Designed miniproteins, single chains, continued (4). Designs and how they scored, part 4

Each design is a single chain, and the fold is of that chain. pLDDT is the mean over its residues in the fold that is shown.

## One batch from the design tools (miniprotein)

Design m12112
Fold by ESMFold2-Fast:
Structure m12112 (fold): chain A 61 residues (1-61)
Amino acid sequence: KARELLLKAIALLLQAIGEEILAEQAEERGDLEAAEEHRKKAEKLKEEAKKLLEEADKLLK
């Protein structure tokens, strides 16, 4: 159902923002490996959210 897909996409986007913040904090500490891992997680979360938004758009039309 479109509503469930939208809520899941929003949750994934919020998680992605959290991972981006953690990546910035790790980079400030000089922990470049941790920063890279957090950025990769954020990117995957954004891709999953994008797919869910596309599915929701089709159901809402």
Scores: mean pLDDT 82

Design m12113
Fold by ESMFold2-Fast:
Structure m12113 (fold): chain A 60 residues (1-60)
Amino acid sequence: GKKLVKALVDVATDHPVFLSYKKGDILEVLEEYPDGTVKAQSLETGKTGIVGSSNLEEIA
């Protein structure tokens, strides 16, 4: 199945590379990077971007 994570904090950014999200949002992990970041898609908004993995909790 898809790898799903839950956001642990609110993030608001105007940066085109990083993803904005709200605490409790469910994201799909698309790619994992060795620096501890992930490329994720928000299931709430459909937007994609880079997220720090420390702000995420794996749920599926």
Scores: mean pLDDT 81

Design m12114
Fold by ESMFold2-Fast:
Structure m12114 (fold): chain A 55 residues (1-55)
Amino acid sequence: GKKEELGKEIAKLVLEGKLEEAQELALKYYKEGASVDEVNEISAIAAEIIDEELS
């Protein structure tokens, strides 16, 4: 779904060292009407993907 796709994109940016781009993507989602809780969910999905890639 949308949150999963955004989580994957953020994870990709973080793994590439593109932290500013990752933050910009999260802010864009917030500007589209997402709540802080929804942004936190996307961040959790990204963190899970990053952990799986690094383990």
Scores: mean pLDDT 79

Design m12115
Fold by ESMFold2-Fast:
Structure m12115 (fold): chain A 107 residues (1-107)
Amino acid sequence: SREELRARALETLLYLFDEYEKELAAALKAGDEEGVNALKALFAIHFRSLLRELKAAGFSAEERQEIVDEVVKAADERAKTLNPEEKALLDEMVKMLRKILEQEEAR
């Protein structure tokens, strides 16, 4: 069903966002600036691809915005228990995700 497709899409985006957060946090802790830059580039490529797949699957601009907003809401709730450095990383990732959505919808 359409609701099942939306739920799976949201689960996929949440899972991927969390995996990139873990990888970025590890690279930052290791002082791996090249790894951090590579992960940010891969994040942009991967999330852009996923948003395009949602569009191809027939999700409207409003539905894609709602899915992204739920990912952001989950990140914001988690940020409440994190230290300032971890919060800064989540804030940067949220800004990256919102920018990717904005760029894809501006076409």
Scores: mean pLDDT 88

Design m12116
Fold by ESMFold2-Fast:
Structure m12116 (fold): chain A 100 residues (1-100)
Amino acid sequence: AAAAPTVTQSPASVTVLEGGSVTLSCSVSGEGKVSSLLWFQQHPGQERKLVASFYNVSSATLTLRDLKLSDSATYYCKAFNADSGSTSWGAGTKLTVLPA
């Protein structure tokens, strides 16, 4: 069986004030061609919602600007490897937005 791609997200957690901005990073390593990197937002107790998609890249960043308290969530990166048919999730970045 082919190995699933390894997805690395950074930072693991970040705290920002409301009205600020943050950049989240995702990179994929391992054998085979990555067909897509997808960013998802997940609030506690909710399903993951797609917020950004990138195709034919091995790394992608998600930049969030003019942050609101409602942007506090865990952000996950998902990779699809067309060679293996495998998908893999990153460990997530926990974003905490504090009142200014």
Scores: mean pLDDT 81

Design m12117
Fold by ESMFold2-Fast:
Structure m12117 (fold): chain A 63 residues (1-63)
Amino acid sequence: MTPEERVEEFLKNAKEAIELAEKLGFDRKSVANVLINTVKTEYSDLPEELQEKLIKEIEEFAK
């Protein structure tokens, strides 16, 4: 799997997780913070530019 494919898959799953959390009455920003922490811990092997892109997209989904 390429780094770009990993980014796309993560973003798809992140958006679905935030939407599900809102449907269940959870705070979108709290879920986004968990996802951002996952990028920093589990995806630290990605180029810094891709990590920053993931964090930005997650923050946008949480708005």
Scores: mean pLDDT 80

Design m12118
Fold by ESMFold2-Fast:
Structure m12118 (fold): chain A 66 residues (1-66)
Amino acid sequence: MKEKRKELAEKVRKYLESLGMPKELADQAAEAIENGDYEKAAEILSKAFPDYTPEQIAEALKEQLK
């Protein structure tokens, strides 16, 4: 389970970096995912993706780990 969260975190960080997001913000989102703190990760990601609510992002992250 921790390994799967780390894989998701790396994919999210790489994706955010490809969009030109600052490394610091991408690293913070990845760290939250690795820690299983999907609400914190969703709050960080929602600032980068204002078309999505933090709740929608948190649910999407949880679905990726099922």
Scores: mean pLDDT 76

Design m12119
Fold by ESMFold2-Fast:
Parts: sequence; structure tokens; C-alpha cells
Structure m12119 (fold): chain A 76 residues (1-76)
Amino acid sequence: NLQIGLELNELGKEALKRGDYKRAVELYEKAIKYLEESDPNSEELAQTLKNLSKAYEKLGDKEKAKEYKKKAEEVA
């Protein structure tokens, strides 16, 4: 479960890097589910939530970007 979450997070980073922001959001959301099941207080989960926040900023969804940034701060 942890390994799958980490792999999905890396795929999300690659999608974000190439400008595929919607795909990055989908990959990060899947990564978060696996990472939460592994350890709800992990640094990996906190980083993935920060990455999801960044992807929402790129999509122009400022409300969701702030929401996930706050969640990342609460995890770590």
C-alpha cells in the first residue's frame, strides 16, 4: 500500500511537470488514499497533500488549494 501510494505520487509529479494538471489531481488523490491507509501521519502523505494543493492552484481552484495545504500542515 505504501509503495503504490509513493508510485502514484511520482506519476502525479510527472503529470504536473508536463502541465497535465487534471491528471496530476487524479493521481495525487489516488496516492493519498493508499498513503492514508498505510500511515495517516506520514511525511509522504503530507508531501502528497502539498503536491495536490499545488495542482489545484494550477487549475485555478484556490479554495481546494487552500483546503489541501491546511490538511498537509495538520498531518505533519
Scores: mean pLDDT 86

Design m12120
Fold by ESMFold2-Fast:
Structure m12120 (fold): chain A 86 residues (1-86)
Amino acid sequence: DPELDADIYRALAIIALTVALKLDKNLSPEEKELIRQALDAIEAGDYDTAIELLEKVIEMTKDKNPDSAKLAERALELVRKAKELA
């Protein structure tokens, strides 16, 4: 398998968060807004802001929306990998 670069890790993080936004009908407006802000930060290459926002999403969703929390945790790992390679 080819090694993934920063662009692929970014793309996978965007997919994970987009899945959370589109499929989780139980997300609050505040949770959706934080996920959208995280997506904007990832697309801008602002990995530090994306990490901070994703940590907030995980804390807000872990008890109420565990499936979205798992997607946000996956996105956080992928963003951290993108930052290491950038």
Scores: mean pLDDT 83

Design m12121
Fold by ESMFold2-Fast:
Structure m12121 (fold): chain A 69 residues (1-69)
Amino acid sequence: MSEEELELEIEAAMIAMQYSIAKKYGASKEELEKLLEKAREARKRAEELGLEGTAKYLDEIIKELEEML
């Protein structure tokens, strides 16, 4: 795994954790919008790097975040 791929996997894991916390405990509209932006950027980079599983997982998070907004 390259440094770039590792950094993206860590970012995706952090996004997933923040999403889980927001879903369970709630979050402000600003926090949800910021998380959605980060998730969209990470998904695009995952596709560019060929990380299909990570991209698919981020797509699911993005859809749920959009539904929460």
Scores: mean pLDDT 83

Design m12122
Fold by ESMFold2-Fast:
Structure m12122 (fold): chain A 79 residues (1-79)
Amino acid sequence: MTVDERLARLVERANEVLDKMKTASIEEAEKLYKEFKAEVDRMIAEAEGLPPSERERLRRVADGIKATLEQALEDKKAA
């Protein structure tokens, strides 16, 4: 799997989790976010065979996606 394929999968999964969070309770949304973070960490670990520059890019994009989901969770708590 290429880094671009891994990035596309990350974005797809993030959108699925965001959509589920819209209809979930705050507690369910927190659980979804925790589960997604674990999934992302596993994806990064499975990518250990990629060149260092590609692994860094994957980590940076993953961190940005995590921040987006964290913001969505905070917005849900503030509503």
Scores: mean pLDDT 81

Design m12123
Fold by ESMFold2-Fast:
Structure m12123 (fold): chain A 70 residues (1-70)
Amino acid sequence: SMSDELRQLGRELGEAVKAGDTERAVAALRRMAELDPELARIVGELAIKDAEELGHPELAAALRELLATL
């Protein structure tokens, strides 16, 4: 279901942010935006904050760039 895919994408995004994996994080958020752009904006904002708190400024910048296209 879409709910199951969105939940899995949320977990994948969280893991990627913790790992500082920019490509994986962007891919997960982009897929989420295709399914639910409103949820992607909310979740993306939280992911940006988490990336900044964890010391991944390049990852945070990449996620901001993606959200600007939504």
Scores: mean pLDDT 88

Design m12124
Fold by ESMFold2-Fast:
Structure m12124 (fold): chain A 59 residues (1-59)
Amino acid sequence: SLEEARERMIRDLAEEAVKKSGNDLEKAIELTKEMAKQLGLSDEEIERAIEYVKELVEK
């Protein structure tokens, strides 16, 4: 579905931000916000992306 495809995009964005930050949580959150705004994501979608970042860094 389109909703599933959009969630995949949000997750992929979070993974990319974590990679670029070298697993630095604070840096990854900053990059996620920047990249998400460039892609035109909503504030709610940005918040979900940040949740994925936290999950990825904690593992």
Scores: mean pLDDT 82

Design m12125
Fold by ESMFold2-Fast:
Structure m12125 (fold): chain A 96 residues (1-96)
Amino acid sequence: MLSEEETLAAAARIAAAVALTLAKKGLVEEAAEFLEEFLEKVRAKAPESPAVADLLATLGEIYAELGDLEKAREYVEEALAIDPENERARAALERL
């Protein structure tokens, strides 16, 4: 009994997990590109969804690992603007 919203949230969690795994293997730029492409597809369907907030928060973590703290902050702030209670975004902000 998965709604479209629940399906998008599940897909976003899987995409984020894949991207973080790639980043941990040293494929940080590839992780960012993969997740940015996926974010645009989800955002087109559900721009203010928790799924978009999770993807933005994960991109913030990936860009922080790349050393792009400016872009990392932008992604984390966008995630918190959509979902102020997003645990991943809040944890990422504490590291910036």
Scores: mean pLDDT 83

Design m12126
Fold by ESMFold2-Fast:
Structure m12126 (fold): chain A 79 residues (1-79)
Amino acid sequence: MKHLEEGRRLQAQGKLEEALEKYKEAIKEDPKYAEAYYNLGHTLYMLKKYEEAIEYYEKALELDPNYEEAKINLKKVKE
């Protein structure tokens, strides 16, 4: 997914708001793409928007219950 890859690149550069837009575009293209929801949640976590991050981590786990990284980060943010 090109939008997912662009989002990760922007996130790595600290361009978190731009990364959010790319992850939203990835979700629009494929609403069942658990990784896009996870990356959106993680970017929100980096922005300290913890309630919103929880929502997207839970959505990623709804789509892929075996998404280990989403389980780990959901535990961290709820702590």
Scores: mean pLDDT 84

Design m12127
Fold by ESMFold2-Fast:
Structure m12127 (fold): chain A 77 residues (1-77)
Amino acid sequence: MSPVQQLIEEYYRLAEEAEGAIASGKVDEARRLLERMRELLERLREAGADPRTLTKLQARYIALAAEVALQERQKAK
């Protein structure tokens, strides 16, 4: 309902798409989705999102970014 809530919903949608891309081995797609998630995190912070919510979203971003980095390293074998 709030503009912040709509941005959070879009963020989770991108996170789900990134997880799907990682699971399918589509590392390049996952990387581009992560870039969009990072930009949404910045917009959420500017919009005054709750600090606890921001911490949870940042943790999810970091976890997905680590998975993409690991997949890239495995693919380089």
Scores: mean pLDDT 83

Design m12128
Fold by ESMFold2-Fast:
Structure m12128 (fold): chain A 60 residues (1-60)
Amino acid sequence: MVDPELFELEVELAMERMKAAIYRLIASKSSGEEKEEYLKKAEEYEERVRELEEKIEELK
């Protein structure tokens, strides 16, 4: 039986990880100011990933 709360957090974690990876990829193909903006977005999603990992650890 899967804990519904834990399952939802795991899904959110997977989505935020994917968003971080996508912005990192876009940044690698960008230059100048655009690259900096996409790196900033990737870092924001990486922060959310860390927050979600912490919440998941608290529920285990």
Scores: mean pLDDT 82

Design m12129
Fold by ESMFold2-Fast:
Structure m12129 (fold): chain A 61 residues (1-61)
Amino acid sequence: MVTDEQIEWANEVAARAYAAGATPQEVVALAKRLIDLLEQGNTEEAEKVAEDFLARARARA
């Protein structure tokens, strides 16, 4: 079960990705991926995906 706090976290990560230069399409795909992982109970993988994406986005900026 995904909590409102987890949904807000995923949206914050997506907003940070956009600020780092990610495209709107990449931001939407990231948010969906994070929510899917959280719905599966895979919080650790969701955090890794978020960190990897943000690191790559910042490296391109």
Scores: mean pLDDT 80

Design m12130
Fold by ESMFold2-Fast:
Structure m12130 (fold): chain A 91 residues (1-91)
Amino acid sequence: SELDQLIEETRERLKKYLSDEDVNKIIEALKKLPPEVQRRLARAILSVLDAYDRGELSKEEALETMIRAARQLGADEVAKIFEEALKKLKE
């Protein structure tokens, strides 16, 4: 499906920047959400990663933006995983 392709693209993009463990947790949490929320959040993540790849955001700013997007969509479990990744980046 289009949603399955979008989630797989999100997984592959996140693997370039985060550990496999953190990526798996994010995707598992994402799949528990309603399909429309999954689509919106996956697109938001990909948009943030595109901005990061273009040098428009730092890695810290990208993580903070993904946390904010997840929280706005009610994806609190996904937001917490990104918060843990950000904490590791900051020590």
Scores: mean pLDDT 88

Design m12131
Fold by ESMFold2-Fast:
Structure m12131 (fold): chain A 69 residues (1-69)
Amino acid sequence: GAMAALERARQELADRYSKLGKEQGEKIAKDYVAEGVSKEEEIPLFKERGEKVGYNAGLEVFEQRLAAA
């Protein structure tokens, strides 16, 4: 039904943006380490934060698409 399709779309957006956020967090952390602003040991923290930010962004995109439909 429609609810199953919506739940799948929500999960796909959350997963996609979560992955992108994690990857972006890692890139930012590596740039900060190269600049001497952060330590290499902090890279996992940036990845975790990026993943959480991405997950929330994916959910927001889903809500915006529902509101626009």
Scores: mean pLDDT 83

Design m12132
Fold by ESMFold2-Fast:
Structure m12132 (fold): chain A 76 residues (1-76)
Amino acid sequence: MQERLAEELARLLVEAYLLAAEYRRAEAAGDAERAAELEERARELARRAEELAAQLSEEALRKALEEAHRRAAAAL
């Protein structure tokens, strides 16, 4: 169970990182509507990630955060 939740959390965190990066690009382009849309989507993903994090052991949470960081760095 914990491994599956950790993997789901890692995936959601990567999605949140990618949305944050796209939000910055939308801001740089002056697209206020797109930026607002992406910010709300990122907020919902962050909230879901927090719910999953609360269900994980400290060890599983740490692994999920490290894996998300590696994937986000590779994708960005």
Scores: mean pLDDT 80

Design m12133
Fold by ESMFold2-Fast:
Structure m12133 (fold): chain A 73 residues (1-73)
Amino acid sequence: SYEDMIADLEEKVSKDPNNAVLWYRLGNAYLNAGKYDEALKAYEKAVQLEPNNAYINFNYNYVLALLGKKRVP
C-alpha cells in the first residue's frame, strides 16, 4: 500500500537525511497517495539537496501547480 511505502521511506530519510533520491521517492509516494502538502515538503528537501536535478524540479513544480502555488526561489 502507499501508506506502507510512505512509512518505509520516512524511516529511510530519517537514517539518511542528505539523500535527495530518498526524499524524491518519499515525495512521489505522497503524491500518489494524494497527500500534496506532504509531497511538496519532501520535494522541497530534495530540491535543497540537488537544486539542479531536472526530475526533482519537474515534480516540485508540478505539485506547486496542483496546490495553486508559485515556485519560491
Scores: mean pLDDT 85

Design m12134
Fold by ESMFold2-Fast:
Formats: structure tokens, sequence, C-alpha cells
Structure m12134 (fold): chain A 95 residues (1-95)
């Protein structure tokens, strides 16, 4: 219940941050999502997660240099979610 509440609060915060993002940043995220989706369609789910994490980490570095605190927080939370998904996938593949 606590973990579910924390996950819900994180997703709500990400939604609030996403709504505040400039259109340009939303387009950058959508481009990454579309390229990741192409990998998923090829059955390369791990590669899709790794690609998305790498590209978002590049955008995070740029956002930190620009001092855009809301964009930084959004990318950090999104990267956290994707890393958790990658860890779950790795555990499922070993079990």
Amino acid sequence: SSAVAEARERYKRMEELYEKLPEEKKEEIEKIAKEAQKLIEQGKYREALEYAIEELEKLLKKAKEEGDEDTVEFYELYIEVLKEQLEKLEKAEKE
C-alpha cells in the first residue's frame, strides 16, 4: 500500500511537471518515445529501455546546464521509472 501510494504520487508529480514543459521539450521526449517504440516493435524491449535512458540522460545534462529545475525534475523522475522497468525486466529474464 505504501509503495503503491509512493508510485501514484510520483506519476502525479510527473504529469504536473510534463504539463509545465515547453512544447519544444515535449517534442524531444516524443521523438525519443517514437524511436524506443520502433525497438519494441522489433522485440528489443531491453534495448528500447536502454536507448530511452541514455537519450533522457543527455537531455537531463542539458537541462541542468540551462537551470530549468522543472525539466530537470521531470527527466530525473522519468529516468528513475525507466531504470526500475529495466531492473524488473532483468530479474524476469534470470528467473
Scores: mean pLDDT 84

Design m12135
Fold by ESMFold2-Fast:
Structure m12135 (fold): chain A 56 residues (1-56)
Amino acid sequence: SAKLKEAAEEAKKIEDEGVRRAIEGHEEEASQETRRRVEELAKKYGVSVGEIQRAS
């Protein structure tokens, strides 16, 4: 649960950065980068992307 909470907080930061880049006109790059980083984060914490989404 603690790992999932930390992963969800980190994922929020990644998603917020992605939204910011999309607003700046980098929508496709931001979408790809956000997806990749969230997947890597999930792997790092030993949780699934779906678990992070449900924790958010």
Scores: mean pLDDT 78

Design m12136
Fold by ESMFold2-Fast:
Structure m12136 (fold): chain A 83 residues (1-83)
Amino acid sequence: MAAELAERAAEAGRAGDARGAIRLANEASLAAEKEGDWLASGSAGMGAVAGGTGLASGDEKGAAELAAKGAEKGAEAALGSTK
């Protein structure tokens, strides 16, 4: 499930695992796309892209945070949950 993958990506990012967070955020984006949830797919995908960019610039901590934020937004969208 896209929401489960996105939550795992956010958890990995909060733990400082930038590479794991980026990978899981990308997998969440692909799962959400397959489920037809374009908002969740876009949010998780943007987290993966931003995280990758952070790693490329040498900011491993920033990369993990960006991947986690995108994944959290993806999970929120996939769950259809605010109010």
Scores: mean pLDDT 77

Design m12137
Fold by ESMFold2-Fast:
Structure m12137 (fold): chain A 89 residues (1-89)
Amino acid sequence: LEAWAAGDYEAAVARFEEELKKDPNNVDVYIRLAEAYLEMGRYEEAIEYFKKAIELDPNNVAAYTLLAEAYRRMGDEEKAEEYLKKAQS
């Protein structure tokens, strides 16, 4: 995967926020928002949006895997392992 410039992720965030205004229950948009924050190194915001995606769709295995990655990048290995176990059904 190519790394985007920070400005590209900021533009993506703005676009996804507008999409959420049209469909506030769109789980895929929450995941894309969280991925953009994750790539920007804004791990706390990424975690919040991945958790929102899981709240809307508790069966979304990808969201658990990505949430675990966000915790690992923050250095919270305990929570990373917890969410990885939840992803591995």
Scores: mean pLDDT 79

Design m12138
Fold by ESMFold2-Fast:
Structure m12138 (fold): chain A 75 residues (1-75)
Amino acid sequence: MEEEKRRRELEEEIREGLFRMVAAVMAMSPEEPSEEEVERWARKLGVAPATLRERARELRPRIAAERARLLAAEA
């Protein structure tokens, strides 16, 4: 029983990690991802498309600010 529960917990942790990774990759793109792209990944991750869009939009300005900072440091 405990081993099966640990496997499910690990699978959920991996899914959450993938969700965070996909959202970050989408946020790093110079253009906002298409509605179809977001829905495709949300379906694969088992999350609502709105949840994935919201996370990517939240991360985008933070990534853009850090990118600008790094580019300024190399100038």
Scores: mean pLDDT 76

Design m12139
Fold by ESMFold2-Fast:
Structure m12139 (fold): chain A 70 residues (1-70)
Amino acid sequence: MLAELVRRLVEALRAGNVEEAHRLLAEFREALATASDEEIRAAVEEGARANPEVPREEFEEALEQLLAQR
């Protein structure tokens, strides 16, 4: 699930686990290529919830870009 991958990627990056982060990033790119619009929206919402210090407008912009690249 795309939202779960986003959560795990954030956790790996915060832990400084570069090897796990690289693996999850590759898996995230593959998931994006096959993900539904609903799954992409859920992942962006999870990302916004996990990073409340980041303005929501940036997540909305990211959602628009991700949907456009499909």
Scores: mean pLDDT 70

Design m12140
Fold by ESMFold2-Fast:
Structure m12140 (fold): chain A 85 residues (1-85)
Amino acid sequence: MSEIDREAEEALLIMQATIAKNSPPEDAEETVKLLEKGIKRAEELKLYNAVAAFYDALAISYERLGQTEKAEEYRKKAEDYRKKA
């Protein structure tokens, strides 16, 4: 992947994570599945800022599902990936 293509992909993935954070609570289960696919893609590309953004969105989705412990776990993962970026 070229440097320019990598930056464009990272920006697009971060945008996708941001859109997911604004998804309605009734879509939380579907949003989780989409975010998990985004995390896998971002990790394959080693785009750690994008990985962090997806984990933030995933934490919000789990909080909406009432799964507070999972939300806290993913929030910590987001912080860890931001430190790697």
Scores: mean pLDDT 79

Design m12141
Fold by ESMFold2-Fast:
Order: structure tokens, then sequence, then C-alpha cells
Structure m12141 (fold): chain A 68 residues (1-68)
């Protein structure tokens, strides 16, 4: 791992955990009380902070961090 999960906010960690479980952006948004557009924006910020290229790399990162 190149960056620790501590660089993410608690809200970004919640979105990351949802993606790792295979939830859609709409389902994650409903669970967190936010819009799907906000979920999408947080996922883009997570990729930027962690240097990840796509959603597959986000899922692998979440597994490595023990969010599953």
Amino acid sequence: MRLPIETLTEEEKAVLAGVARGLSQAAIGEGLGISPATVSKRLKNIKKKLGLKDDKEIVEFAKEEGLL
C-alpha cells in the first residue's frame, strides 16, 4: 500500500466500504443519506488521493485495508 487509509475521511471510507461490497452508487447513497452524484464525487476524490486508476483498484485497496 502506498498511502494509509487514514488519508481518507470517515465519509470517504464509508463509500469505499460500499464499493468493496459491490453496492451500486445509488445503494451507497441511500445507505449514507447522500445523493448518487455525491457518492460519485467522493469516489473520484478517493482515486485521486490514493493514486488509483479505476473502481477495480478501489475494491482491491479496500480488501487490503480490511474493510471487508
Scores: mean pLDDT 74

Design m12142
Fold by ESMFold2-Fast:
Structure m12142 (fold): chain A 97 residues (1-97)
Amino acid sequence: VFEEAIKLDPNDGEAWLRLGVELFKQKKYDEAIEYFEKAIEADPSLEASAYLYIGKAYFKKKEYEKAIEYYEKAIELGEGDLKEEAEKNLEEAKKKL
């Protein structure tokens, strides 16, 4: 299923973001981060969403300082529900320090 998404368009940032989310669900956090970075390269409008997921991946890896850095980037670029989610995740990461 996700292999078909890879074949759609290598410049499709949304496809890279979706693949990253699938890897994240599989607990493949390093690969997920790589795919989120590809999403940003393909479509800069996805930066806020991709940074939020990169932050979540670092949080799962217990790299809380890195998670905080990416949540702050997601807050800076994000709006509405995305910004609110990033702010909640930032607070949780700060509690782990």
Scores: mean pLDDT 82

Design m12144
Fold by ESMFold2-Fast:
Structure m12144 (fold): chain A 98 residues (1-98)
Amino acid sequence: SSKEELVEFLKSLGLSEEEAKAIADRIEEEDPKSVPYLLKVLEDGYEKHKAKLDALGLSGQEKLVYLLREEVGLSLEKIGEIIGKSQVTVSNILAKIR
């Protein structure tokens, strides 16, 4: 399923299986029909930014936050909801990647 593919992609970024499943569940709960589209945007975005993201020594969560902001265009509040963190935490992660 597209949700299972999203979980595997999130794990490939460095997220644990538990974190990846929780994030995929939150995305599906918001809009199940968006899952295949979001996965493609994230995969394409990772390939585009791979050299930068891999060179910075980022965690899987930090890579995901960057892609959700730069390629998907989500608000800091929405990214926080998806990753289970505050908007301030999301802002601080993005500041590291500047």
Scores: mean pLDDT 86

Design m12145
Fold by ESMFold2-Fast:
Structure m12145 (fold): chain A 63 residues (1-63)
Amino acid sequence: SEKEKAREEGVRLAGEGLRAWRAGDYESAAEHFEKAAEYFRKAGEEDLAEFFRKQAELAREKA
């Protein structure tokens, strides 16, 4: 379904964000976490969307 595809893309982008964070690339991490949050919203996963929106905020604070 479209929601399942959106969830899978959100997970992929969250993983990219985490890899960037671990590398110290906080600007890239923020961008990926923002995109992950958008896909989780499309998937109807509001709690995950809010979580990754907050992770993007933290990443921008460190950038």
Scores: mean pLDDT 89

Design m12146
Fold by ESMFold2-Fast:
Structure m12146 (fold): chain A 67 residues (1-67)
Amino acid sequence: GAEEAVRLLREANEALKAGDIETAQRLMDRAGEVLGLPVEIDEDGRAVVVNPTQEQADALRAAAERL
């Protein structure tokens, strides 16, 4: 669920920070599968969920605050 996706996104962003693009892409793909939404790298080089609904965005934020 949202907590698994947040963990995967955090790991993907750490991999991006380390320059490990292959690992980041695999983690982003897994996060996208968990959420049923695309995950892409934004202009700032961050892994982000594409076009979440307000409820999906709120669930991800709540999960991030609990982790």
Scores: mean pLDDT 84

Design m12147
Fold by ESMFold2-Fast:
Parts: C-alpha cells; sequence; structure tokens
Structure m12147 (fold): chain A 72 residues (1-72)
C-alpha cells in the first residue's frame, strides 16, 4: 500500500514537470506488477490534479507500454 502511494506521487510529480513519458512508465510498472489497485489510484489522482488532456495522454501512453510488454 505505501509503495503504491509513493508511485502515485512520483507519477504526478513527473507529469507536473512535463515528463509524461516518466509518469506513464510509473503507471505501466504498477499494472505489470499486478498492482491493479495502485494503478487505479494513481490514474484517478492524475485525472483530478492534471488537465483532462494531459491525463488522457498519460493513460494512452501507459496503455501502449503495457500492451508492448504483454505482447512480448
Amino acid sequence: MKESEEAAEKAIEAARAGDQKKAAEILAELRLKGDTEGYGKALAAIYELLTPEQARQIQELAGQIIAEKEAA
């Protein structure tokens, strides 16, 4: 639980700094580890704290990273 909260904070910090790729990578790692709850919480926080456009771009990029890793 604490690790998921730390990951969510890092993802939000990266996104606010303009590093959408880093934010997406952090989200993708949570999902790939099987931390579906942590992924959901981080994504919800991104949608609350960022613009809808930024949140959508980060979610789409994270989805692409997950798909590439699962297809390998």
Scores: mean pLDDT 78

Design m12148
Fold by ESMFold2-Fast:
Structure m12148 (fold): chain A 64 residues (1-64)
Amino acid sequence: SAVEAAREFLARGEPALAVVAAEEALKIDPNNAEAWRLLGEALERLGRHEEAARAYAKADEIEP
């Protein structure tokens, strides 16, 4: 799944690819809190801190 791909890319040190995979998962299910958290972590590793904060906030809205 796209969520599994995002998790694997983060584990391999490929945060840019993890962003793409997490965004693909969110196009299918925008209420997937795990995909939002993975997106946040990937964005954080890329130094995109403001976007990461928004992704984490979305995850917390869905599953606090």
Scores: mean pLDDT 87

